Designed miniproteins, single chains, continued (5). Designs and how they scored, part 59

Each design is a single chain, and the fold is of that chain. pLDDT is the mean over its residues in the fold that is shown.

## One batch from the design tools (miniprotein)

Design m18040
Fold by ESMFold2-Fast:
Structure m18040 (fold): chain A 78 residues (1-78)
Amino acid sequence: SMTVERLVEGLLSEDEEVRLEAVREFSREKDLATRRETLERLGEVPEIHPETAVLLAIAASETGDAELAALARALLRA
C-alpha cells in the first residue's frame, strides 16, 4: 500500500519534523489493518529512533487493539 510505504518512509526519516508528522498521520489512520502493516514493516528494519518507537507505542495503546500494542512494544526492544 502507498499509504503504508509513505508512513514507513516518514517514520524512518532522518528529519525529526518528518518523523513527528508521520507519527501524527499514523495516529489519525482509521484503518487498523494499515496501522498493523506499518508496525510490521517497522519491526523488520534494524533500527528505529527511540522517540518514534515510544510515540508509536502510545498511539497503538490508545486504539485498544492488543495486537497493535504488542507490535509497537516490540519496537522498544533495547
Scores: mean pLDDT 82

Design m18041
Fold by ESMFold2-Fast:
Structure m18041 (fold): chain A 60 residues (1-60)
Amino acid sequence: IEEEIKRLEEQIEQAERSKAFMLKNLEDKKASPEYIKYQEEQMNEAIQRLKRKLEEVLKK
């Protein structure tokens, strides 16, 4: 359980760093604001999914 918690926390941190890198890359490429928002929403959904898994593990 503790090992699963640490794994999920590390995955969340990595996903957040990947999101920041991706958004910076899109901004540097002068991508449309709509496209940047869409990518940010997709990344946030992935991060929220990991946070939900962490919550489920913590409830056990």
Scores: mean pLDDT 80

Design m18042
Fold by ESMFold2-Fast:
Structure m18042 (fold): chain A 83 residues (1-83)
Amino acid sequence: MMEERRRREEERKAEEARKEGEERAEFVRDILESGPYGGLVAGHETLNLLNQADQEAKKSPLVAEAYRESARRISEIAKEIES
């Protein structure tokens, strides 16, 4: 019972983290397309997400992985647009 509740909470938090990361990625995409500071914003957001992943890694590997996935997505978007 406790393990199932913990799993559901972790899945919910991971889903929220993934949605937050997707919103951040779209924000970075808009900035990259609109102005010269997109690369700085992308780098900053990527580091913030990786730091959040490190903090969550001991408590929830699923949440940590969601943040890492979002960081990779932002990095990929930046590379594609700045080509």
Scores: mean pLDDT 75

Design m18043
Fold by ESMFold2-Fast:
Structure m18043 (fold): chain A 102 residues (1-102)
Amino acid sequence: SEKKKLLLRAIGLTLSAIGLEFDGELTGDAELYLEAAELYIEAAELYLKVGDNEMAIKLAERAIEAAQRAIELARRRGDEELVRRARELIRRAEEVIEEAKK
C-alpha cells in the first residue's frame, strides 16, 4: 500500500527529528534544530498527502518551534544565513498548516 509506505516514512522522519532536537538541546547546535525542523516539515507533508491533517498540523507546529530555537541560537553567534534558512522553514510549515485546515 502506497499510504502505508508514506506513513512508515513519516514515522521514521518524525523519530529522526525528535533525536536531532534532543541532540540540539544538549549541544546548543542551531544546525541540529534546523535539520529537525526540515524533517518535521517533510513528515508533516507526508501526513498531509495521506489525509492525516491533525498529525500534519502537529508536526508543522513542532517544526516552527524547532526553527525558532535555531534562530535564537544562530543570532547569538551572528549566523545570518541560518536565520534566513530557518525563516524559510517556518513559511513552509505555515503553508502545511493552512493546507491541512482546508
Scores: mean pLDDT 91

Design m18044
Fold by ESMFold2-Fast:
Structure m18044 (fold): chain A 90 residues (1-90)
Amino acid sequence: AEKAVRTAEAVLERAEEVLRRAERLSGPRAQSAVDLARRARELAREALEKARKGTEKDSLEGDITAGVAAVAAGVAATLLRLAEEARERA
């Protein structure tokens, strides 16, 4: 439960950073980064709700959902870096 909360909180922070940095960018990779960051934020919030319910089943589902959210946030951050690199080369 605590691990899911910490992972979800880290995902929320990372997703917000991606969204802020993407505000200066345009194009399909920047848009994909924004879409994935929004999805990661949604999944992280769901993981926090499951973790707070306190059952063993909700704790497991929260851990899994937090893990998926972390992967989505990681992909979003990678797409953001690729979009930033493409802009610097333009």
Scores: mean pLDDT 78

Design m18045
Fold by ESMFold2-Fast:
Structure m18045 (fold): chain A 82 residues (1-82)
Amino acid sequence: MPLSEEEKEYLERVMKTVKLPEEEKEKLKKNLEEFVKKYGIDYLPKLLASYPDEVLASLSYEELLEKMQKDPFLKDIKIELP
């Protein structure tokens, strides 16, 4: 399912601030898109504040969800493991 125009614009703005190699930027973008599709854009700033870009890019989406589920700062997000 495609992201809304507002969600795409927000993600593009976020990705412009990321200082990572292109391969890692693509992985980060994929993880953030999957997160926004499932949990919405309102939680994205909290996720980005909790982990550095390199950590978000280094994990698979499943590994990211496991890490988030264990994080007490993200407990208000109902993270469902795959």
Scores: mean pLDDT 76

Design m18046
Fold by ESMFold2-Fast:
Structure m18046 (fold): chain A 82 residues (1-82)
Amino acid sequence: MGLSEEEVLEKLRELLEKIEAAIDAGDRQTAIRYAEHLVQLAFEGLPELLPLANALLQAVLQGDWEAARATIEELRRRLEEL
């Protein structure tokens, strides 16, 4: 289970794309599942992003799609800076 930092970054970017696609499709259950996976991956590999990952999960759980999309864009920005 030794993921490199670069592998973690790649998987986080992939999960953000999957969450956004699920939100666009109106698939809340899939969006929640991917957001939970994002939180778990951030906890294990990039804990600096954990607060933003948790904020995204909470927005998705509440059905706050505006907040969820804004948090996805902030996470993408942070990942590009790494």
Scores: mean pLDDT 84

Design m18047
Fold by ESMFold2-Fast:
Structure m18047 (fold): chain A 75 residues (1-75)
Amino acid sequence: MEEVKAMEEEIEAALKSVEANKDNPLLLTKETMRAMGILSEVWLKARTSKDPEVKKRLEELADKGIEKLNSILKS
């Protein structure tokens, strides 16, 4: 549970960085790629988790992160 919270904070920080750099196309691209990398790692950790509750929480976190990223980019 604390590990999930740490990953949630890392995702939120990455998404805020994407949003903060929307005015600069090059930085926006770089930060978006970084956010996608973080989300991919969270998804991989979900797949390899042995705790069903942790797995479910990490999968939800990855899905919500992807939705949030897409929302920022389409705004």
Scores: mean pLDDT 81

Design m18048
Fold by ESMFold2-Fast:
Structure m18048 (fold): chain A 91 residues (1-91)
Amino acid sequence: SMEDKLRAFLRLLDKDGDGTISEEEFDSINEEMINEILDKLELEESEREPFLREFVKKIDKDGDGDVTLDELNAAVQEYAKLPSWNDPYVP
């Protein structure tokens, strides 16, 4: 589902699995890294734009169209409190 793919996307951004994205990790996020993660999620080229649009829509709490580190960490923390966040075999 879209929710499962969003959770997997956030988990792949949080490489150390501690439930927090650091400022350094956030600053290192670029288009190449995003595309590599989308490749791991098996998203076709035509699915990537709609996926990223839904991602921004769910994360962007203030509706400005920008994703901040605080908004991204709030989303990661919501998913990190679910069972199996640190399980590499989460479906």
Scores: mean pLDDT 70

Design m18049
Fold by ESMFold2-Fast:
Formats: structure tokens, C-alpha cells, sequence
Structure m18049 (fold): chain A 100 residues (1-100)
């Protein structure tokens, strides 16, 4: 538990280095909390197929929101084609993150 909280803190500190915008930190924290919840349920055999599908969709949405905020703050620059490719990759990564 403490190690998870320390890892979360380190990731949020890195996010703060990219931008001082508190909205970016809030989205990153929500993403980390959801990933931890889904992995804990999966490890305990408590994750239903419906929860997995919903969780993958929410992870993809949060990752997209984080990228949108980073682009808005100028920490990340993407053209329309790069944006579309990145959105597709984030959706695929969200599904893969919860596999096995």
C-alpha cells in the first residue's frame, strides 16, 4: 500500500514538471487510481467482463483527456493525423494493460 502511494506521488510529481495546471494532475491521479482498482480486482478474481469493458473505456477516455490538457498547455504538440494515431494507440494500450 505505502509503495503504491509513493509510486503515485512520483508519477504526479513528473506530471507537475510537464505543467503546473492542477487539472492535469487531477486527471493523472484519476487514471492511476482507476488502473490500481482494476488491477486489484483482476488479481483477486473479482473483475467481471462488464467491469473490464467499462474500465478499459474509462482508461482510454482519461488518457485522451490528459493528452488534450498537455496539448492545451503546450507541453505536447500533435497534428491532426498524429492525434488520431495517438487516440487509437491509447485505446489499444488500455485493452492490453488489463490483459493477463
Amino acid sequence: MKAIEEAKREILEEVRKLSGNPRIVEVAERLLDLEYELRTKMANGELTPAELEAGVAELAALRRELVDLLVEEGALSLDAAERAAFDAALAAMAATTLAK
Scores: mean pLDDT 70

Design m18050
Fold by ESMFold2-Fast:
Structure m18050 (fold): chain A 56 residues (1-56)
Amino acid sequence: EKIEKALELLDKGGSLEDVAKVLDIPVNTLKEMIKAWGFDPESKEDVKRFLELVSK
């Protein structure tokens, strides 16, 4: 639910900070989770892949 909204937001040109607000978590926590999964939080494509993986 929230993950789907975050993916739509990224497709519309939203930032990582906007994604963190939708998920109701600190942006630093989101960055650390993305890095822990082997993705780059500064890469929009990597952030999208991370969100797709955690939605399953």
Scores: mean pLDDT 80

Design m18051
Fold by ESMFold2-Fast:
Structure m18051 (fold): chain A 65 residues (1-65)
Amino acid sequence: MLLEAVQRLVRETGLSKEQAIKALQLVMENRDLPDSEIVERLVKELGMTEAQAKTVLRIAKEFGL
């Protein structure tokens, strides 16, 4: 599941494999936070765009992460 989510993220967002792994780990570690705070953390901590961060969150939810 995680590997497939990483591959899909790389394809849809243009993030590197390393960035995609870190993004999904951040979502998994912060599942108790509101979606808006997770998006903000992805943007600030990993330097991605808000659009990329929203795609990360959507894909994580699709894969049950």
Scores: mean pLDDT 84

Design m18052
Fold by ESMFold2-Fast:
Structure m18052 (fold): chain A 60 residues (1-60)
Amino acid sequence: MISLEEAEKLTKKIRELFEAISQGKPLDEIRKIKDEILKLVEKYDPENAEKTRAFLDEFI
């Protein structure tokens, strides 16, 4: 079960990812943010880590 604080941190990182894509940041910077999101999901919600990876792969 993910806490409210953990969910907020994850949501903030996801927003940072879409902002970076929108701003046209280099692919290496976008991939770094993606990796940080995946690490947070693996830590806070491991059952959904694979699903989150598949979702993010659709954008990059």
Scores: mean pLDDT 77

Design m18053
Fold by ESMFold2-Fast:
Structure m18053 (fold): chain A 82 residues (1-82)
Amino acid sequence: LTPEQAAEAEVAILEIKAAVSLITADRYEKKGNVEEAIKSYKEAADYYRQAADLAEQAGLHDVAETMRKGAEEAEKRIKELE
């Protein structure tokens, strides 16, 4: 793997981790477990922020913007639940 290919793979893994955290958060929210939902949304936002930073460093500006949007949506949901 080149450094660029490694970065793309890491971004993809972080995006998958963020998606899993969002699904987990939604399931907790549906069950009324608000504290666990908030924790999972925070994990999703963190993974999206990590993916955005890595994508930006790799020159994947459009991907970075998409990841930042994902983080913002998760963060907005946290504020709605708090």
Scores: mean pLDDT 87

Design m18054
Fold by ESMFold2-Fast:
Structure m18054 (fold): chain A 65 residues (1-65)
Amino acid sequence: ASAAATAVKKAVVEAGGTQAAADGAATLVSDLVESGGGDADTAASAVVKALKEDPNAAIGFFKSL
């Protein structure tokens, strides 16, 4: 969980996101694991994929969390 959260925060910041967006992405990973029954690595992979497909939209979404 902590390693996946750290990787997600790094990916958001490296994509040009703010610390607030990085924190939002980490919260999303935590929520997906808790409510969806998925593992942290799968949730983190989904966040990284979203950043690759549309970084501006993904960062804006994470910032709103």
Scores: mean pLDDT 75

Design m18055
Fold by ESMFold2-Fast:
Structure m18055 (fold): chain A 74 residues (1-74)
Amino acid sequence: SEEEKIEKLKNEFDELLTRIRELAAQLGIDVSKTIEQLKKAYEQAIKDKDIVKLENLILTARMRLRELERQLAA
């Protein structure tokens, strides 16, 4: 159950980072630092088995993705 939740969150996080990189590349924006910070925080949350922090990091990634989508639409 807990392992299944972590795996699902990991898959969602990886997909969000991929989408962020793709949109950033289209916009010519360097997101390397943002991706590095999110990945480090995510790796720490996995080590701590902190599901709440993992969910919050996914929300942060979704926010960054929305910001890029808004820029692409403008």
Scores: mean pLDDT 85

Design m18056
Fold by ESMFold2-Fast:
Structure m18056 (fold): chain A 85 residues (1-85)
Amino acid sequence: MNKALELFNRFLKAIGNDRVYTSFDDLKDPRLRELYYLIVEIVQGNLLSDEELREKLRSLGFSDEEIEAFLKVIKEFRKENGLYK
């Protein structure tokens, strides 16, 4: 849980959001809740392709700039944790 929330906060900071979420219960926006569930899957080691991630984030209403920021954050996280080869 803590790693997923850390990764979620990294993404929000990357798109210019100064808010830090300390609990899943603070997420009131259904769009942000869906994003959090996606991040949980990634942290658990589910290897979604970049194209699958782009399609899912577009369906949630994220811009292309926000999607690219997300992919960068996920790539860096996977490298730090030895999950990206």
Scores: mean pLDDT 76

Design m18057
Fold by ESMFold2-Fast:
Structure m18057 (fold): chain A 90 residues (1-90)
Amino acid sequence: GTLTVTITNKGSKSGNVTVIAKEGDKITSKTVYVAAGETKTVSLPTSASKVTLSLLFDGIGVATFEVTEGTTTVTAELDGNTFVITATLT
């Protein structure tokens, strides 16, 4: 399937967001530049019922969580240097 991650930078600092999806031994990553006040989306291929997502801002880890079976959309909001994560079934 496909997991879509929507990233909104509500902070004052622009930077690179790296999304890492880990499914057992398979690791997929995408990096996107998100300016202050900007929203970007990344799509990651998924084949497992359970995926570990990690988000990095300018190479620094800011969030790690498990995406459970049935989740197709994840929303991440950056305020300052902290991500607020919401997983949504769509």
Scores: mean pLDDT 76

Design m18058
Fold by ESMFold2-Fast:
Structure m18058 (fold): chain A 101 residues (1-101)
Amino acid sequence: GEFDNYSEDQIKDLVIEQARYFYRDAAPYLSPAVQQQVQAMLDRMESSDDVLEQVELALDMTELMIKNNQHPDDPDSQVMQLKLSLTRNTLRGVLELLRQR
């Protein structure tokens, strides 16, 4: 099954909450300019009524945070990079499923 017992609103809420938690944990490893870009993406996700747009923004946000890590030699940053990479793979899968609707 695609989303057994999950409504689009439940998926939206889960994507937004996960995006907020990952941003909070990644923020110390990002420049202020990148933090502002990620915050703008989060604000747009919260304002969107389209689950496809929200998942696309979450994927873009995740890739932006991976690309702009300012502390790649920090072990805690490396753990965060791994978590973001796993999240990116999950979001790519969700996006493909949504595009097939």
Scores: mean pLDDT 80

Design m18059
Fold by ESMFold2-Fast:
Structure m18059 (fold): chain A 93 residues (1-93)
Amino acid sequence: MTGEEQGRLLREIARRLGKADPEVVELLKKYASPETAEVFARLYNASDEEIDAAVDEVAKERGLTPEQRDELRAMARSLRDAVKEIIEEEKKK
């Protein structure tokens, strides 16, 4: 998948994870655009099960291969973990 395609798929996944916490969005604006910050904030509160379910639904709708689905799942989980680390560091300041 291209980086642009991965970005689009990540936004679709994030929209299925519920609403972003405005406080988390505001903190993440230091590292990303407002649009990207909202996507990351939606990932922040998502469980592994919620991410997996959202990825599976997006993969089915977009006709992704099993390999592309697994790549997208790994990417979404890694981004959630990175966002959690950033937010915890900001809370220490």
Scores: mean pLDDT 80

Design m18060
Fold by ESMFold2-Fast:
Structure m18060 (fold): chain A 79 residues (1-79)
Amino acid sequence: SMAQELIEEGIRRAGERAGVPELGETAAELYRAKLEGASQEELDALAARAEELAAALSEEQRARLAEEAERVAEELRAA
């Protein structure tokens, strides 16, 4: 659906804007996998990868990511 595509792209863009594109892409892949009914094993692996990437972020990168994610959430609510 259009809403699902917008959310997926929004997740990816938030990561790009925050300077953490690998995390954004992994989170977008996790979102898509959930929608496509991927196995719990696959979902757990993607979630673990996202958590590993997130743990490597500096406080400044985490703050930027949270800010960009909120902007994307506002854009999606307005659409």
Scores: mean pLDDT 83

Design m18061
Fold by ESMFold2-Fast:
Structure m18061 (fold): chain A 70 residues (1-70)
Amino acid sequence: SRIEEFARSLSEQEVLNLAEEARRESELAPPEVSEKLREFSESVLRAHREGKDSAKVAGEKLRELYEAIA
């Protein structure tokens, strides 16, 4: 998908910045959206800590989030 393709084009630092932004936005969002944003952030940060492809994980989670909300 275009969203997954976009995520894979980002640098590791850009992906981590996006995860941190999602975490901050989750604090002000409605509960259902907040949960999904937090899950996205936690999944990306966990992948980074474990030495996995954080951009790939971000793309997959962004697609799931978009499909759930849209």
Scores: mean pLDDT 78

Design m18062
Fold by ESMFold2-Fast:
Structure m18062 (fold): chain A 86 residues (1-86)
Amino acid sequence: DEERKKLLEEMERFQKDADAEIEALTTRALELGKLSEEYRRQSEIDPEAAEKAEEARKQLGELVQQMVDTAVEGARKVAELKRKIE
């Protein structure tokens, strides 16, 4: 009973920490996405903006991959704890 309670608390903590990290990464991704879109629109007139848009898009892609990796790792840890609770 007490062991099950501790596992539930650990699972809740992991979920909360993972959600907070995903939220922080999402904020950064939105900023990069906005910059990429702005540079993409400017690239129709300014060739230098096209290079900046591509750079921002690459950084966004890396950040999105980090978000996916974080979400997958979090889900895996929660699944392990859930199996122990059963």
Scores: mean pLDDT 79

Design m18063
Fold by ESMFold2-Fast:
Structure m18063 (fold): chain A 78 residues (1-78)
Amino acid sequence: MEEIEALYQEFIDALKNKAPDSVILKLTRKLLEALYNDPSISREEFEGAAKSLIGLIRKYRPSLVPEVEKIVEELLAS
């Protein structure tokens, strides 16, 4: 949980500081993978978190939405 909170804070800071696309995508993938692999987080909670995260990407960096959606699809297909 503390690790996921730290990753989320880094993600928000990257969005606010207008970090490069590659940095935002890397942090997004790390955050989604951490959420997906956390045994305390249900599939429904993961899907909710993924939707919220995609919503933030759509607001601040809409061009990255398709790549983030692919990451979510890859994880759900696993």
Scores: mean pLDDT 82

Design m18064
Fold by ESMFold2-Fast:
Structure m18064 (fold): chain A 86 residues (1-86)
Amino acid sequence: PVFYPPQSLPDLSLPEVEELVEALERAVEAVRAGETTVAGGLEATARQLEELAKRLLSKPDPRYQELGERLLELARELRRLARELR
């Protein structure tokens, strides 16, 4: 079977990816602060962040690789928060 990766993700510029990572970091911060109780979505979101990070880490540009590492850290934090809410 042939599958195509989402075109929008590989076409994102470095500033667009940075903005996405920053927005996700703020969302994690809001969960930490108790501003949201959406526990059921956290593990699914973490999985999506891990897949995005894997794509970024496969790029030859170190700037994309750094953003991929940040996404992996966010995924780890989301999994920790999901565990705490169980």
Scores: mean pLDDT 67

Design m18065
Fold by ESMFold2-Fast:
Structure m18065 (fold): chain A 114 residues (1-114)
Amino acid sequence: AAERHLAAASEAVTKAMLAVINGDLEKAEQYLREAKEHLARVAEELGLPDIAKRFREAKSPEELAKVAQELADELRRRYTENGDPRYRRLADAFDSLAVAFETLAKLIEEKKKK
């Protein structure tokens, strides 16, 4: 289910942040690859294969933040059309993921300054 992949992606992003804080950029990259695959599976289950491809092809947390924001916008559109609270919850979750990826980008850049 999309919600299971979303939960796994959120856990992977948290682990990536902790890895960056601990100076383990290789482990952070592994967790980002795991997060990307789970987010692509969410997009596929929502019938959005082009967004799934963009998650897999994203090369940076900044690119992941952009794709997550675009998916959040699409899910808010679906909620406006049909009133299904599932789409609102998913949109809110992808908004949170976009912020998390932007935070991760800043943490990586800070570690590169030393």
Scores: mean pLDDT 87

Design m18066
Fold by ESMFold2-Fast:
Formats: structure tokens, C-alpha cells, sequence
Structure m18066 (fold): chain A 99 residues (1-99)
């Protein structure tokens, strides 16, 4: 995977993460759908580039954690989910660029 492809994917994942956090403010169900889109994107790239599979799994685990955060604390959840997803995408980018 080229550094340019990694940056483009990281930006797309971050955008989906922002949309998920925003959607959670409107409805739990819509937020889950946006997180699922983010996970599906990461999984497709992990299938195309097997070396990226651990990073794709990290995104899936992070999304599961975000859903749990929203269930446990709906009041503070959207902000914490946005911050967590931003950190997750940063970790994904750092890992992918290290390959």
C-alpha cells in the first residue's frame, strides 16, 4: 500500500467516523449504521491488502467500543466516540504507514 493510498483511506475513515458521531446525536440506530460503513470500508481494504488486516480488525474493535460507550453514557457518548474514532484513525494511519 502506498503512503498516498494510506492517507486517502485514513481521511475517508475519519470522515465516516465524524458522520457516525454526528448520527449518534440524532439516533443510536443511524450512528450504528455509519459505524458499520466505516468497518466495512476497513475490512475491504484488509481483504485487498492482507498486511492491513490487523489495522482493519482494530477499526472493527474500536467501532464495537464506540457502540458500548453510547449504550453506557448517551449524554457524553457522542463527544467521547468522536474523540475515540479520531484516535483510532490516527493509530490505523500510523500502523499502515509503518508497513
Amino acid sequence: MSPEEVEALAEELLELGKEAAKAFKESFEEGKKKLQEMVELAKRWGERYPELAPAAEMVEQGAEGAIQQMEEDPENGPKLVEEGLRALVGQFRAYALSL
Scores: mean pLDDT 83

Design m18067
Fold by ESMFold2-Fast:
Structure m18067 (fold): chain A 68 residues (1-68)
Amino acid sequence: SVEEAARRGGEGAARLAAEGDRRGAYATFMSGSKDIGAGPEGQRRAGEAAARGASAEEVAKMMLDGIK
């Protein structure tokens, strides 16, 4: 499901960010956001949040909340 895919993508990206892997988090979050149907704007915002090192919960919420 879309919700389940969003959770998995958000968790993966947030985990990388928490470990200090900003680049990996950014790429993973953008890819996951695209898979769940988030538009380019959603991908940009998600990528920026991941790059900043947002928490796992915050990242997952932003991904789900940004779906159009």
Scores: mean pLDDT 64

Design m18068
Fold by ESMFold2-Fast:
Structure m18068 (fold): chain A 92 residues (1-92)
Amino acid sequence: LKEPKLIVSFKGYEPILSGDPEVIEEAKRLASEYETLAEQLAVLVALEEGERLGLPREVAVEVGREAAREEGDDISAVLGEVTRRLRELAEK
């Protein structure tokens, strides 16, 4: 991929998405399926890192969900765990 299709940044815990408009809409839709703010943010970050690392979208969503379930309401810990797991998957 020549340019990232999805970039997620934060002001506090407010997600700011940029990139391909269709990918942004799909990422927002996927995140909105989940009940907690931590899961929604984890899925968005997982989709960004997954896109960057060349991982399938469904793998990124699974990793985001699992990290949010295990780390609970500590959003910083959830986001760190998402990044760690996706990098491990990309490295094999």
Scores: mean pLDDT 75

Design m18069
Fold by ESMFold2-Fast:
Structure m18069 (fold): chain A 64 residues (1-64)
Amino acid sequence: GAMDKEIAEKKAKLLEEQIKLLLKPSKLKVEAIDAETFKVEFETEDGKFVLEGTATEIFEKIRK
């Protein structure tokens, strides 16, 4: 329902802010696939990256 979508969008915004703090990307797009799963597209000096998964999985991939 609309409430589930709103929660997913809020989680996506929080994930976006965290990625900005960690990577300072030149370009960033965060999409909620569902309430727990996100698609993140970002660009840094090292190139373009696309990651999918939970917020935890995305942060683990970014740190490695």
Scores: mean pLDDT 77

Design m18070
Fold by ESMFold2-Fast:
Structure m18070 (fold): chain A 74 residues (1-74)
Amino acid sequence: MGIDEAAVNEALAIIAIVSAFKGNDPEYAEKVGERVAKIVDPELAREHAESVAKKYNAPEEVLEAFLKGIEKGK
C-alpha cells in the first residue's frame, strides 16, 4: 500500500494539537486550529483537540481558542 496522505495529515495534526495545548498559549492554539482545519476534517480535528485538552488538563481558554481557529479554517 502507498502512503495514505490523509493518515499522515492526521498524525501531523495530532502532533500540532499536542504542541499547542502543552504551550498554554491561546493565540498559538487558534492559529494551529486554523491550519489543522485545512489538512484534516474539522470535526475530526475538534474531537482530537477535546481529547488532548482533557489528557493534558489544558485551560478552557486554550481549547476555546483552538476551536475558534477551526471555525476560521473551515
Scores: mean pLDDT 78

Design m18071
Fold by ESMFold2-Fast:
Structure m18071 (fold): chain A 67 residues (1-67)
Amino acid sequence: GPVPTAEGGRELGERAVEAARAGDGKTAVQYGMAAVSGALAAGDDELAREIGARVKEALTEAGVTSG
């Protein structure tokens, strides 16, 4: 499988934000989790934090809430 990298995490994070804005919460969470995990595995804690925050904000802006 693909090696976890900060660059790969960033790309997945952007896809997660796009999915969130489209109202696809499942895809947004899946790509967002993969993006954060990839960034953390690459040792980029700041990127992981930024990805997580952006995905969360995009989900909130799109009106997608989890319970």
Scores: mean pLDDT 75

Design m18072
Fold by ESMFold2-Fast:
Structure m18072 (fold): chain A 94 residues (1-94)
Amino acid sequence: MQVTQSPSSLTVKEGETATLTVRASGGRITGVRWEKDGQPLDLPRVEVRLDPERNEATLTIKNVKPEDSGTYRVTVTTEDGVVTSQATELKVEK
C-alpha cells in the first residue's frame, strides 16, 4: 500500500485557501483523520472531503490565519490497513 500526500510544503498568504490532498494506491480509503502538530484537527474553517472515485482525501482550510502554520499529517484507513502519511509543512505569510 502507498499513500502520497501533496504538497510536501505549502506557503500561502493570510486570507487565502490552503488545500492538502492525500491519495492511496491499493486499498480503498474508508476513513481519514487529520492532525496539526500531532493534535487532532478541529477548526470551523476546515472542510474534509473523501473522493471515492479518485481514492483521495482532501483537507481545505479557508481564510487561513498565521496560527494555521504547522505540520499537517493524515492517518488513512483503507480496506488493506492503516497508514499515516508524510507531513505537509504549511506556512502562512502575513
Scores: mean pLDDT 76

Design m18073
Fold by ESMFold2-Fast:
Structure m18073 (fold): chain A 60 residues (1-60)
Amino acid sequence: MTDEQLEKNIEESIEKLRKEAEATSDPGKRQLLEGVAEALRLFPQGIERALKRNEEYRKR
């Protein structure tokens, strides 16, 4: 995979998340989707790391 392909996939994911946030009637879900999209845009590697940490805590 190239960095260019990864960047494209991230941009598409952000767009999809924002569209889903606009379509949802649940304010909590909208806030989560918007937060994830913003975090992914600011630091894609950071969001992946945070998700892995959260998964480990949830595993316990």
Scores: mean pLDDT 68

Design m18074
Fold by ESMFold2-Fast:
Structure m18074 (fold): chain A 70 residues (1-70)
Amino acid sequence: AEEEALAALREAAATIPDPRAREALLAAVDAAEAGDVAAAEALVEEAAATFSPEQQRQALAAVARAAAAV
């Protein structure tokens, strides 16, 4: 379910060591939970454009962990 997927992603995002990557992914989850898919997509696109390779790696690892949990 979408609620389970978003909850898993929130939990995984909270484990991201980099504070900027953690805050960005949590903000995207908050937007998605509020039903603002356009805002969530914009936040993900901005993160992809501005993140360092290490921030990208940590964010992708969190997404992979969340996907494995549902």
Scores: mean pLDDT 80

